# Designed miniproteins, single chains, continued (4), part 7

Each design is a single chain, and the fold is of that chain. pLDDT is the mean over its residues in the fold that is shown.

## One batch from the design tools (miniprotein)

Design m12210
Fold by ESMFold2-Fast:
Structure m12210 (fold): chain A 100 residues (1-100)
Amino acid sequence: SKMDVEKAEEALEVVRTSDDPEKIIEAIEEVIKILDSTSDEEVIRIALEIAYLAAQSDDREVLEKARELGMKVLEVTEDKELILEAIGVILRAIGNLLDL
């Protein structure tokens, strides 16, 4: 829905602009909750951008949430392109977790 897209975009803005791991985690958790009730491709694409940005973090809990969001995308989409993007994000988050 338009409301779900707007909420996902708000969460993306928090992840783009905040240096606070707690705020980033809350934004990711909000998007995971949205994906419990929708498989809207626009929401999924925003979620993947959020997960990609969070997967660049040096914070363990943020990296764990990036992995969780990527895995959530795999549960809600059958789109090959979105599946491959989600796998890429999950692998990046795992790689960065191993380097901590």
Scores: mean pLDDT 90

Design m12211
Fold by ESMFold2-Fast:
Structure m12211 (fold): chain A 87 residues (1-87)
Amino acid sequence: MVLDKLSFTTEDTPESAEAVLIGFAVAIAVLENTGKMDKEALEAAREQLDLFVEMIEAGVPLAEAVARINELSSKYEKSILIEVKLK
């Protein structure tokens, strides 16, 4: 079963990309520490976070980075989907 989305509403700016990254990293850390995350979903989330960091550091647009992360999550039976709504 696919897990619920991590949803962020933000502006399409470099500062917003950093805010989304921090929010995603904190959410994963909280879920990991509470033990409420499935092992496969946790591994998927870590892989998504690592890829997102690499893309943002490489200057990939936020919308494209989110799309690639969502494509990665489709490879797992259990995963966290990121949703970023640009204003």
Scores: mean pLDDT 69

Design m12212
Fold by ESMFold2-Fast:
Structure m12212 (fold): chain A 66 residues (1-66)
Amino acid sequence: MELKDLSVDNLQALIDSLAAYVEANNLPDEIKERVKAGKKAVEEGDTKKAMEEILKVGELLKEVRS
């Protein structure tokens, strides 16, 4: 692995974990759509957009009272 690619691998692992968490807990569609957008951004190689979507998911999760 190249040092420059570590963030991509980490983003992929993080978005996959978020996707599994959202699926398991049946979270709102808004959160599901953000996770899907993040996965798409990682697939497209857009690490900046993937990070932005992950951060947005984190903000939405703060608003959920479970």
Scores: mean pLDDT 74

Design m12213
Fold by ESMFold2-Fast:
Structure m12213 (fold): chain A 73 residues (1-73)
Amino acid sequence: SMAELEAAIAALLALAARYLSPAEVARLRDALRNGDFETAERLLTRVAIASDDEAELAEISRVFRRVVELHEA
């Protein structure tokens, strides 16, 4: 559902926002909403490089997979 997609996007943005500018957060949100996974993966790769928290990176990966699944449904 759209509500589940928006909730998953919000959760991912809450984790990623610490490592991204406001403009990059907006770009990531738009990419995730539009299924532009190439753009989303480029931005999330920068988050992965900046974060030293393995649990946070695992959660980001899990939530990103959920966003992809919701787009494929």
Scores: mean pLDDT 87

Design m12214
Fold by ESMFold2-Fast:
Structure m12214 (fold): chain A 94 residues (1-94)
Amino acid sequence: MEEERRELGRRGVELLLAGRVEEGLALFDKAFPGEGRRQAELFWAMRENRVEEALRLLEELAPKEIAEEPSVTPEDWEEALKAIPAAMAELAAR
C-alpha cells in the first residue's frame, strides 16, 4: 500500500518534470486521494514560479498541520510564506 503510493508519486513527479502536467496531477490524485492533486499543483506552481498560486495552495494545505503542530506558530508560517517567492525565483533560475 505505502510502496504503491510512493511509486505513483514518483511517476507523477517524472511526468511533471517532463511537462506532462495533467498526467502527473492525475497520478498524484490517485496516490493521495483528496490532497495529492493539490500537492502536485503546488509543486508545479513553484516549479513554474507562479508565486500567488503557490501561496494560495499552501494556505489551503497548511491550516490542518498548524493546528496539529503547536510548535509551528502562525507567525512562523507567515514568515515561511514570505520567503517562498525568493526561494521559487532561485529554483527557477537553476
Scores: mean pLDDT 63

Design m12215
Fold by ESMFold2-Fast:
Structure m12215 (fold): chain A 95 residues (1-95)
Amino acid sequence: DAARREEARRLVRELEALRRETAERIVAGTLSEEEVAAATARAEEIALELARLGGVEEAVLEAARAGDPAAQERVYAAALRVMEEVRREEGLERV
């Protein structure tokens, strides 16, 4: 449990940093279309790993990667739940 919580915290921090950096660079006009695609792909991989830590089955993760909309919805819902738990525990909801 403790190791899974620490991994979730690490992934949430990485995702938040990635989103903030990408948003800042988009507003500044310094981010290319290729860089946006790369950032999106990395965010998707982080979401899949957060969903796995949240108890989503490997078969559902694989279906989401294959483009199944129902599986993708389930993955993102689970990832958001894990993120909200991490943010609550770290007091990040205050920012």
Scores: mean pLDDT 80

Design m12216
Fold by ESMFold2-Fast:
Parts: C-alpha cells; sequence; structure tokens
Structure m12216 (fold): chain A 90 residues (1-90)
C-alpha cells in the first residue's frame, strides 16, 4: 500500500501519542522501565496494516485504545516480574 508523506506523519504521530499515554499510565501506577517495545511494535503493525484514510484512522484509534488497556496490564505484569528479580538480586 502507498502511504503519502502526510499519512506517514499521521502514523508517527499516533505511535508517539499512544506511546506517551501508555508511559504516563505506567508512571502513575509506579511501573519501572516504562512500556515494553513489544507493545509499541504491535501498535506500529496495526497502523501499517491499516489504510491511512478516514476508516483506517478510526480503526487505528479503536485498536490503539484496546492496546492501551491491555498494555497497562502487560506493563504491570512485566514490572512485577522485574521487581521480583531485582529483590532477589538486591
Amino acid sequence: MMLSPEEQAIRERLLREVGERILKAAQEYGFYGGIPSEVRDRIFKVVEESEMDEEGRKRIEKETERLIEKAKEEVEKREEEERKKREELE
């Protein structure tokens, strides 16, 4: 699929916006290390698969909200595991 420079800019904007939202949520809940790169990559893939038109943007927004909610749980789980490892290592 062909993406125009404008569509590419929207894509990058959405990725940054979602990333910052997830990072803020992680900080509010006391998660260390922020968001996993894997979550960001997943959002990027959704954006890449979607068409950069009105319908595609709506799909990206819906998927982004779902991924934000799931990412909060994933970040919490991952940070809890990392905290346990840190405590054992001291």
Scores: mean pLDDT 63

Design m12217
Fold by ESMFold2-Fast:
Structure m12217 (fold): chain A 64 residues (1-64)
Amino acid sequence: MREQALAENTRLVEQAREAGASDEEVAEIRALGDELASHIDTPNPQTAARLTGLLIRAIGDSLD
């Protein structure tokens, strides 16, 4: 659902910011998440992969 996707994107942006992501990284996460939400019926897998990569970069050191 677009509404849920937008809410999740807001949460991910906040978590990345709290994890010490740069303003540039936070802006990219927001843009990619909003793009996925805008195309909820036809999500772009490359956009999803890029968002995942940025999240791993922001919090990955805590997960590995």
Scores: mean pLDDT 70

Design m12218
Fold by ESMFold2-Fast:
Structure m12218 (fold): chain A 84 residues (1-84)
Amino acid sequence: GLVEAIDAAEKAIAASKRGNAEEAEEALEKAIEALRKEVSSLDADIVEGLVRLDIGIGKIVGNINEGYTRGAETLLKFAQEKLK
């Protein structure tokens, strides 16, 4: 459910803040998968696109963990909005 997407996104944020890019990426992929089960394919594709953009910007500026944090925060905010 959306709760699983929120939990996974929070784990991705925590991992990225610890500097664990591998754990952050795994948690963020789980968050995207959980979100995709609960929202329209269009909404899921837009959110995933925004997350991938945040990650890409992080790679370009040499701060991949910041990219994971921002991507996870984008997904978290969207999932929280859908729970209201």
Scores: mean pLDDT 87

Design m12219
Fold by ESMFold2-Fast:
Structure m12219 (fold): chain A 86 residues (1-86)
Amino acid sequence: DDILKEADEEADRLEAELRALGMSPQTAERVAGIFRQAVLYVKLGDEEQAKAALDEAIEVVRASGHPNADEAIALLKKKYEELKKK
């Protein structure tokens, strides 16, 4: 399924970028997993569920106490808007 493959690839890229920002592997994996659900919902046209998943991922980043949380949140929002334009 091309949708599942694209969601996995987007999540893997996000996890790598979050880890590069200094996020712990465990937190980066969790955030990327939630963002994977947002990607799936965008591809299925479920805007409400996609936004809910994005908001959950942002909440996990804020709760992590990560020093680059604002940069990580900006990255999540940027990737989400790019997905909506495809």
Scores: mean pLDDT 84

Design m12220
Fold by ESMFold2-Fast:
Structure m12220 (fold): chain A 91 residues (1-91)
Amino acid sequence: SMERERLGEELERAGERAKALGEQIVASTTNPEAQALGREIARLGEEVARIGRELKEGRLSLEEALKRAQELDERIVALGEEARALMEAEA
């Protein structure tokens, strides 16, 4: 359906942005713990993008895709705040 395709594309873009954020964190700090958080954020972003692709391919229901994407988004937000706190402590 058009709705499935649109949501899948939105999730792929969201995943790409989360990956870019994680990579930017790794590039912006010398703190090994913050770098590890950035790498995990990038990995979770790749998972969100995969959910978008699987949704577009009809391998996931809309309900399952939204549930999994929400769970991953909550983790990405939490890790991002932890990385921010570590990077602010470096200053």
Scores: mean pLDDT 89

Design m12221
Fold by ESMFold2-Fast:
Structure m12221 (fold): chain A 70 residues (1-70)
Amino acid sequence: SMEEFREEVLRRAEELAERLRKQGYSDLTILGLVVQEAADLVAADPSLSREQRRELVFEVQKRLQELLDK
């Protein structure tokens, strides 16, 4: 389902961000790399609309900003 895919994309984004942070990458670099992975995952699903793809990538950006400000 869309909800399952959304949770998977968000989970992978948080896991990647945590790994990169532990490796000493800057917050700006983490944001860029994680958003790119999310965009690639979203682009790979042919069932998603353009709007759903944009909303998911935006949600990843928002969640990452909250995580990195911790």
Scores: mean pLDDT 83

Design m12222
Fold by ESMFold2-Fast:
Structure m12222 (fold): chain A 69 residues (1-69)
Amino acid sequence: MEEEVERLRERYVERALEKVAQGHDPLDAASEAAAELYRDLVEKYGLPREQAAIEATRTAKEVLDRIDA
């Protein structure tokens, strides 16, 4: 489960970074990735909302941190 969640998170981070590289707003890209990951984790993977929110928050932060690096 956690390994699969980590792979899913990395895919959303990579896609968000690709959008930013193409000229999308970084905050919008990070927010969109986090929201989509949250929905997938809750609806498709059945994760508790609290854990899904933590993973989504980590995803948004990782996108923004990589843009600022």
Scores: mean pLDDT 81

Design m12223
Fold by ESMFold2-Fast:
Structure m12223 (fold): chain A 88 residues (1-88)
Amino acid sequence: MKPSKALQQAVKLIIEQLKYLAEESSDPETVKVYERAVKELEEAVKNGSSADEVLEILRKFAKEMEKIDPRAGAYMRSLYEWFKRQFG
């Protein structure tokens, strides 16, 4: 089944935002988490992943980021909550 155009556009916007945050971050550990999240989300778009699969990726990296940088983790959790409201 063809994945929703709106779903794919939403994931691409999240990817762009995470790339921006990686460029703005001075902490190498925080940058690595953003880069890994971007990679998994780009693979999800390429593979036509479901909303539930994208939510699991966002939840996983938000939780991981909260352990390194609680402020960055809170922001990633806000992206998860936004995506869940649109597609969950």
Scores: mean pLDDT 84

Design m12224
Fold by ESMFold2-Fast:
Structure m12224 (fold): chain A 65 residues (1-65)
Amino acid sequence: LTEREAKIVLMMAEGKTIPEIAKELDLSIEEVIEMLKRAMEETGNNFAKMVEAAEKLLQEIEEKK
């Protein structure tokens, strides 16, 4: 999972729509969908596991500041 994929997953968990995420991250809707597909493939198509992986990754990045 990349940092950007993790951010997208967490934004979806917060209830943001795909168009809102695309605007906030300065991405196209297509790019957001593509990144979500990659995140789902890496986590076995389980949204809860995807969220857990994203939270852990972003916490580790925050610690490395």
Scores: mean pLDDT 78

Design m12225
Fold by ESMFold2-Fast:
Structure m12225 (fold): chain A 80 residues (1-80)
Amino acid sequence: SIQRAIDYLNQSEKYAKQGDLKKAADYLRRASEYLEEAGIPDLSEQARGVSDWTESGGLTGEQTAQYANALRQQLLTVQS
């Protein structure tokens, strides 16, 4: 479901802003799974990449939140 992907991207942004990078990465990974199921592989790959980079310590909480928000905005334009 596209709505599930949006919900998980919102949760990722929330946890990233709180500094919980592990939860932020987990929600990004779950969002990527729902995006794959919804037939949006490009956004799924982006969410997976951001999740992996956040989990590895390559992104700050602020950067992770910015990417999660950007992915959510892109997904909203796909629905319009």
Scores: mean pLDDT 86

Design m12226
Fold by ESMFold2-Fast:
Parts: C-alpha cells; sequence; structure tokens
Structure m12226 (fold): chain A 95 residues (1-95)
C-alpha cells in the first residue's frame, strides 16, 4: 500500500478516528527520533493506538507484531508506514 493509498483511506475515516490516527503517528515519530528507539517501543505504540481506535486485542497485537518485524528488517520509518497503513485500514473496516 502506498502513502497515497493510505491517505485516501484516512480521508474516509470519521474526524474522531482521524484524530486518534494523528496522535499515534505523532507518537511513532517521537519514538523513531529518540536515540534509544527500539522495534518493541514502536510495536507497543502501534498496539496502544489500535486499542484506542476500538480494534480487538488480537487485531491490535497482529499489527504491532508486523510493525516490530518491519522495524527489525527494514528500519523504523518503513515500520511506521506499515503500522499506520494497517491501523487506517482496520479502523475504516470498523465503520
Amino acid sequence: MTAAETQELYNKLSPEKQALIDATARRLTEIALDPDATAEKLAQAVRDGGLALGLSEAVAQRIADRTREAAETHGFWYAIEVGMSLLVKEALALE
């Protein structure tokens, strides 16, 4: 999924869910810019964001696990793109 495709799905979310996605994106960026950043910290923030969006624990954990794997294999910025794309997609599926 491209950034443009993720943005199109984001624009279809309610304003309330857009605000929660924005808060999660800000938190992930803060973690990635920290010199003590870890894949686990990014994954935990994605899980917390998913739960705030109303996703089940199983779905939120699955997105977190994929974000952690992406961070370990392709780096933090790619992992943020993966995690955010999945959060937006699953949040929209709840509407």
Scores: mean pLDDT 85

Design m12227
Fold by ESMFold2-Fast:
Structure m12227 (fold): chain A 72 residues (1-72)
Amino acid sequence: SLPSDEDIEAAEAEALQKAATNPVAVVRRELPDGSTLVAVAVKDGDEYLITAVVLGPDGEVLSIRTRTVPLP
């Protein structure tokens, strides 16, 4: 099963917090079903580009979500 939206949002929030002091931040979580959630925040000009990827147990991309967040 895919992780919940809450799990994805929590990983994204952690990556964004880390990106405040580092131009690139990566958060990786292993899920109980053997899938992996990876959230990447990259500073791009006056915005953060945040991407959350869900990888299946075999490394297959199950889901990808990308959005931009303005710098504070």
Scores: mean pLDDT 79

Design m12228
Fold by ESMFold2-Fast:
Structure m12228 (fold): chain A 70 residues (1-70)
Amino acid sequence: MEELAKEIRENVSKVRELAKKNPKAQPLYDKALELDREASEAFRQGDTERVEEIVKEMKELVKKAEEIAK
């Protein structure tokens, strides 16, 4: 669980840095913050499966942000 929390924090940070380089990526960073809040609730409930789903969604947001920041 702790490793998943770290991975979420790292992906949020990546999207944030990409949004700093290109404002067009700002909506993706906003979505990453929403997913981070959902992950916090899933952690509180011990829902590991939901956290893993959120990690996958975060990775997709990073890819989209990288395409925009290209």
Scores: mean pLDDT 80

Design m12229
Fold by ESMFold2-Fast:
Structure m12229 (fold): chain A 67 residues (1-67)
Amino acid sequence: MVSKEKILELLKKEGIEFKTEPDPNYPYVLYIPEFNLKLYFSSLENLLKAAKALKPFNVNYKFGRLK
């Protein structure tokens, strides 16, 4: 089982830039329902890097975009 803290630590170790609060400059959203966690990314590339980093943990996630 993976924790919210381990996810945030993993993304930081991978050098992936993200926000945990809504920011118009970070319109790409990765939502992880298990932790009620929303991650905001400046680019689709960074979002996909984050999703790839989470793949070994079989974490369920949803993609979105800020309106």
Scores: mean pLDDT 79

Design m12230
Fold by ESMFold2-Fast:
Structure m12230 (fold): chain A 88 residues (1-88)
Amino acid sequence: GTTFTASATDSQGRTLTATVEVPDDYTIVNTKTFTFTSTSGNQHLVLVVTAKKGDKYIIKVSWSTLSPDGSRTTGTRTVEHPNIEIGF
């Protein structure tokens, strides 16, 4: 498979990373990253990767949250959507 990693640096120089692994035979066609800070001071990075194999699309989402004390929470989700139009 192909691995895609996004990184963001917060206001204190700390790095957040989000990683998506795309299965073999899939080609990455789009990547989007979102960064934001909550009122509690938590930093968030969301990575969205869209990949295709033939006419089949998958969307993989990975996220990372970094608390002011340096603790981290991460998660991933995969959505399959055959015949989806990208950028529609």
Scores: mean pLDDT 76

Design m12231
Fold by ESMFold2-Fast:
Structure m12231 (fold): chain A 71 residues (1-71)
Amino acid sequence: SLRERMLERMREMADWAISMGVDPELVERIVREAEEDIERAPDETTALVLLLSYQGDLYVLARQAVRQQQR
């Protein structure tokens, strides 16, 4: 289903963010919140907006982690 693919994408993005140096505990919290919100979304458009928002949060954290490691 579309929502199953959205949840799979969140897990893939989470693994990527951890590989970029983001705190695993923080990533796990964000993914848990995202999965709950996406599953509870009233329609597919709302679920997609939530997915994109949470992916953006993980991207920002990954970018910050990479910048902190640059010398």
Scores: mean pLDDT 85

Design m12232
Fold by ESMFold2-Fast:
Structure m12232 (fold): chain A 88 residues (1-88)
Amino acid sequence: MVVELARRLLRAEEAGDEEAVEELRRELKELGLTEEQIETLVAGVRELEAEQRALAAAGVEIRSEEDERAYAEELEERRREILERARA
């Protein structure tokens, strides 16, 4: 799962774990991503997390199964958009 690898890479960068950063970048390159695509993917994941945080701060609450489903679908669509941008 490419987005999950990008999230782990973002966490490793934030932690200053240079060894983990290099290993995760290598794994993404083995999946056929270029260095530029990896940077785009990580930036997209950072944007997605910032958006989720902003919604939470605005008091958006997931209280029903319908809300949870809609939110999961939105995240899946965002994930697809991130992957499409990384592949371009």
Scores: mean pLDDT 70

Design m12233
Fold by ESMFold2-Fast:
Structure m12233 (fold): chain A 74 residues (1-74)
Amino acid sequence: MVPREEVEEARETIRLAYEGLAPALSPDDQARLARLTEEALRRIDEARSSAELAEVHDGFLREASALVERQRAE
């Protein structure tokens, strides 16, 4: 089972990323980031290993970065 402290740290990292990125995005992209954040937090709670936590975190950052780059290109 994944240690509670690892799960809490992952959740905190995702929340901080959302708080830092959301104000710079359009309302539509903020809604997309919020959905990505909710899904990432759900998957963190369901994670069965530290490797799964890392996959969720990497996936979230990849998708969040894509939103930021798209916003910058607009």
Scores: mean pLDDT 79

Design m12234
Fold by ESMFold2-Fast:
Structure m12234 (fold): chain A 69 residues (1-69)
Amino acid sequence: MEEIEELKKRVKELADKLEELGYPSEAASLYTAAMLAAIGLEFEGNLEEAKRFLEEMVEEMEKKVKEAE
């Protein structure tokens, strides 16, 4: 559970960076999609899949932040 919470925090940090870089709509869309999918997987008890999904979202968002810089 703690690892999932840290990944959610990282997604929020990356979304905030994208918003700061001038991409608020993309930041909101990515954050919302990540949170809804993670909540759904957690509700189903699929914590391993939720963690993997969030890890992939973090990687994708980090790439977008790097490209936006």
Scores: mean pLDDT 81

Design m12235
Fold by ESMFold2-Fast:
Formats: structure tokens, C-alpha cells, sequence
Structure m12235 (fold): chain A 74 residues (1-74)
């Protein structure tokens, strides 16, 4: 379904961001968060999501990344 494809694309963005933070000690976490938010917004727009759905998807993706960053800093 279109929603399953959307979830897969967003998950890929999250994973790429996490691997970048794992392998690049010079990576700025705030810059990576901004990049994830921008990419998720573009994916949502391409899939025709509402503004509300887009905001939720961005928030969910950033929350997932923040959990990963917290794990790396622990």
C-alpha cells in the first residue's frame, strides 16, 4: 500500500541518519535532525499527506533519531 511504502521510505531516512552519526564522529546531531525533518517532509509531500500527517511523521522520525542519539551518548 502507499502507506507501507511511505513508512519504508521514512524508516530508510531514519536508518541512514543513525548510521551517519555512528560512523562520523564530526557529524552535528542538530544538522542531522534538520536533514531528517526536511527529507521526511519531502517524502510526505510526494505521497500527498495532509499537513497534520506530515507534522506527525516528522515528529515520529525525530523522536526515533533522538532515542538513537541518547543511546550513542550513554
Amino acid sequence: SAMEEFDREVSRVEMEAYFRLLRDPAADPEAVRAEVAARVREIAERHGLSEEQTERAVADALAALDRGIAHLRA
Scores: mean pLDDT 84

Design m12236
Fold by ESMFold2-Fast:
Structure m12236 (fold): chain A 76 residues (1-76)
Amino acid sequence: ALTPAFLRARELAEALVREEAKKRPLEEIVEQYERDVARHPNSYVLQARLAAAYELAGRHEEAARYYERAKELAAA
């Protein structure tokens, strides 16, 4: 089941990444969130932000994997 915490994190991640993509290249946004997740692998908020960045970049399979990871972490 989707937790309220995960759903809110996903909504905020999608909104944040869309706003960031207006100001800088999407490749830089993806690289930044990849570094953030590598440093904080148990953060469901950062996993959701990376997933949103991958989805916007058309990397749908990667986005799905990181959203699943975020959902698992938010449920723990």
Scores: mean pLDDT 84

Design m12237
Fold by ESMFold2-Fast:
Structure m12237 (fold): chain A 86 residues (1-86)
Amino acid sequence: MEELAEKAMELYFERAEPDIEALDFEEMRRELEESEWTNEEATALFLKGVETGDKALVKEGFRLILEEQRAAHPEAAAEAYRAWQA
């Protein structure tokens, strides 16, 4: 399951890459302020990425969220990977 969850994260980023490249930092900042995110480290990376225009920091923030979700719900991550494989 852990290997499958890891592949799910890789596939997510591969599919999300065009969206991350086209990211509207102003909209993302507004969403972050409203969402009450619980992961402080990921939130800090998102805010810093938005403020500096660094998409690599935004990607790292998403990675932390996905790792937290993977640890909490590995079955859901495995199911997502299978769905994305089509």
Scores: mean pLDDT 63

Design m12238
Fold by ESMFold2-Fast:
Structure m12238 (fold): chain A 84 residues (1-84)
Amino acid sequence: KAKLILLKGRHSGEDFGLDALSGKVMPLEEFQEYLDGLLELNKDLVDLVVEELEVSGSVEEARELGRRKSEETGSPVFVLGYRR
């Protein structure tokens, strides 16, 4: 099954979307549109599962965790709640 993973940091930073594998940073507005489009496109496939995980620590630690999760699961992973 396809799986999307979101890593959420503590609410002390400005939000942006960070692709954990590529390191691509997207403005929050663009990231939300991207996610909404991805979820809408895949809703009829019934194979897309969204998993949310809360994380603490730095954006670098969250990205490393996300990269490992993406490699382990084969799922795209995004980081939110950090500014970098």
Scores: mean pLDDT 60

Design m12239
Fold by ESMFold2-Fast:
Structure m12239 (fold): chain A 80 residues (1-80)
Amino acid sequence: SMEEEVAEFKKYAEKAREEIEKLTEDLPEEVQKEILESFEEAAERLLELLKEGKITLEEAKEEMDTFMELIRRAAKLYKS
């Protein structure tokens, strides 16, 4: 059901948020805030698309994974 898919995506996004907080804990607070705000905007947008039936749960997870990969790369470059 759509309700189950929404709940599963929210759980997926929550785990991603925890990973971001750990990945960015050594970065300046301003940078952490910008990354978390960008993440929250992306997650909210994907959730809206999922609720509208414009994207599947698998596609929403793939988009989230792509976003997470960009954050991992950005964090690595910032520390370099």
Scores: mean pLDDT 84

Design m12240
Fold by ESMFold2-Fast:
Structure m12240 (fold): chain A 58 residues (1-58)
Amino acid sequence: EEEEVKAMVDKLTQALVAAGYPEDEAREIAESAVKTLVNHYGLEGAKKAADNAAAQLS
């Protein structure tokens, strides 16, 4: 669902900002990555991949 995608983007954006990226750049990266993951793996697969990516960044 769109709300789940938004939550994943926000999570990755926050992780990237914590890692030192500017917020606007982090958001663009997160949006692109989440969109690709959802298209390739579906929503549930994308959620797991996004959680793993955020954990790797923190």
Scores: mean pLDDT 79

Design m12241
Fold by ESMFold2-Fast:
Structure m12241 (fold): chain A 100 residues (1-100)
Amino acid sequence: SMMEKLLEEIEKLLEEIAASKDLAKQSELETEIMKLVGEFMKKSSAEEVEEFRKRVSELIERVAAASKDPLVRERLLVFRKFLEKEVTEYIEELKKKEKE
């Protein structure tokens, strides 16, 4: 499915963040993940976006937990909070439009 392929790609990008010591590279990878998330959201229902958000959040948690570097763990968890906020705000806007 499209969601499963995107989750596999996001996992790969998250693992590259965890393996990188370059802050600029980590930022570029985070931007790439947000682009993939944005493209999925544009083509998906609010219910599909809520499921995707949950699965991406769980994926970030797993990659963070597997990291031996506390700075990488902190960075990934901060990114998770940012992503959760962005996606939640998008879902709220979609639900407002459906009530019109």
Scores: mean pLDDT 85

Design m12242
Fold by ESMFold2-Fast:
Structure m12242 (fold): chain A 70 residues (1-70)
Amino acid sequence: TGLEEAEARGQRYLPFVRAVSEAVRYARSMEEVEDISRRVADIARAWLATGDEAAAQAALDALVAEARAA
């Protein structure tokens, strides 16, 4: 089932989920939550296209740092 394959891949998506959860904690408005979710989705899309895990992790770390600084 596609769900079992998605669950196995879910561990690879866990950093994205954690980045959203962490960044959202620093969000001051619903608009910031929407922007964080969109940015994480863009990073995930780039990772799916390139397979560059290091670039994805760096982008997620930068996103969380930016959200925390805002």
Scores: mean pLDDT 73

Design m12243
Fold by ESMFold2-Fast:
Structure m12243 (fold): chain A 71 residues (1-71)
Amino acid sequence: MSEEEREKAIKSLEAALKSDNLVVVKAGLREALELVEDDPEIAELLREALKSTDLNEVKEKAREALELLKK
């Protein structure tokens, strides 16, 4: 993953986490997933989040992915 791809993924997830609309949050997670698919730990977290229908669970997994991206 390039530094540019990491920065874009971080911004996408931060924007998604500001929304309370599940569709908008999941759209942001899909965008981030495309940028981080070469990082298996972060990619798997985002895939698990995308399978959920609970907004709070999706946001929690997105926060975990965001913390890993900021390392």
Scores: mean pLDDT 81

Design m12244
Fold by ESMFold2-Fast:
Structure m12244 (fold): chain A 95 residues (1-95)
Amino acid sequence: MEEARRVGREAARIALEHGLSKEDAGVVGGVAAARAGASVPEAVALALEIAGRPEEAKKALESSPEEALRILREVLGPIGEEAVRRAYEAAQRRG
C-alpha cells in the first residue's frame, strides 16, 4: 500500500522533471500506483493529489471504483481514466 503510493509519486516526479504538466504527471503517478497494487480509488486519489486537486482526491478515496474513475475523467479527461483502469486490470491479471 505505502509502496504503491511511493512508486506512483516517483513516476510522477520523473514525469515533472521531463516537462510534463501536473495533470499529465498525475495520470502517470496513478497508472504506476495501480500497476504496483493500489486500488482504483487510491490510484485516482494519488493522480488528483499530484494534479493539485486535493478535494477531488479526498472524494475519490471515499468513493466506489466507478465513482473514482468518473471523478478522474471529469478532472483529467477520458485518456487518464482509461489508462488507470487498464493499469489496474493488468495488475489484477497477475493474480
Scores: mean pLDDT 85

Design m12245
Fold by ESMFold2-Fast:
Structure m12245 (fold): chain A 75 residues (1-75)
Amino acid sequence: MSIAERTAATAVAAQILAVAASLVVSEEEAERLKKEARELAAEGDKAIEAGDEKAMEEVTERMRELIDEISRLIG
């Protein structure tokens, strides 16, 4: 898997998990998580378009941190 494919896949996973979290967290928390996931996905798309592998890796790590936060909230 390329870094671009990994970045795109991680963005999809983060957005799916943020939606799943909305079933168990407050509406305010759900909207915050969805917003953060969307913003990170947009940053990932920009990094992919620019071909910036370092930016793609940094955004992917931030997405993983969000995924870990969501996993703690729903687990």
Scores: mean pLDDT 84

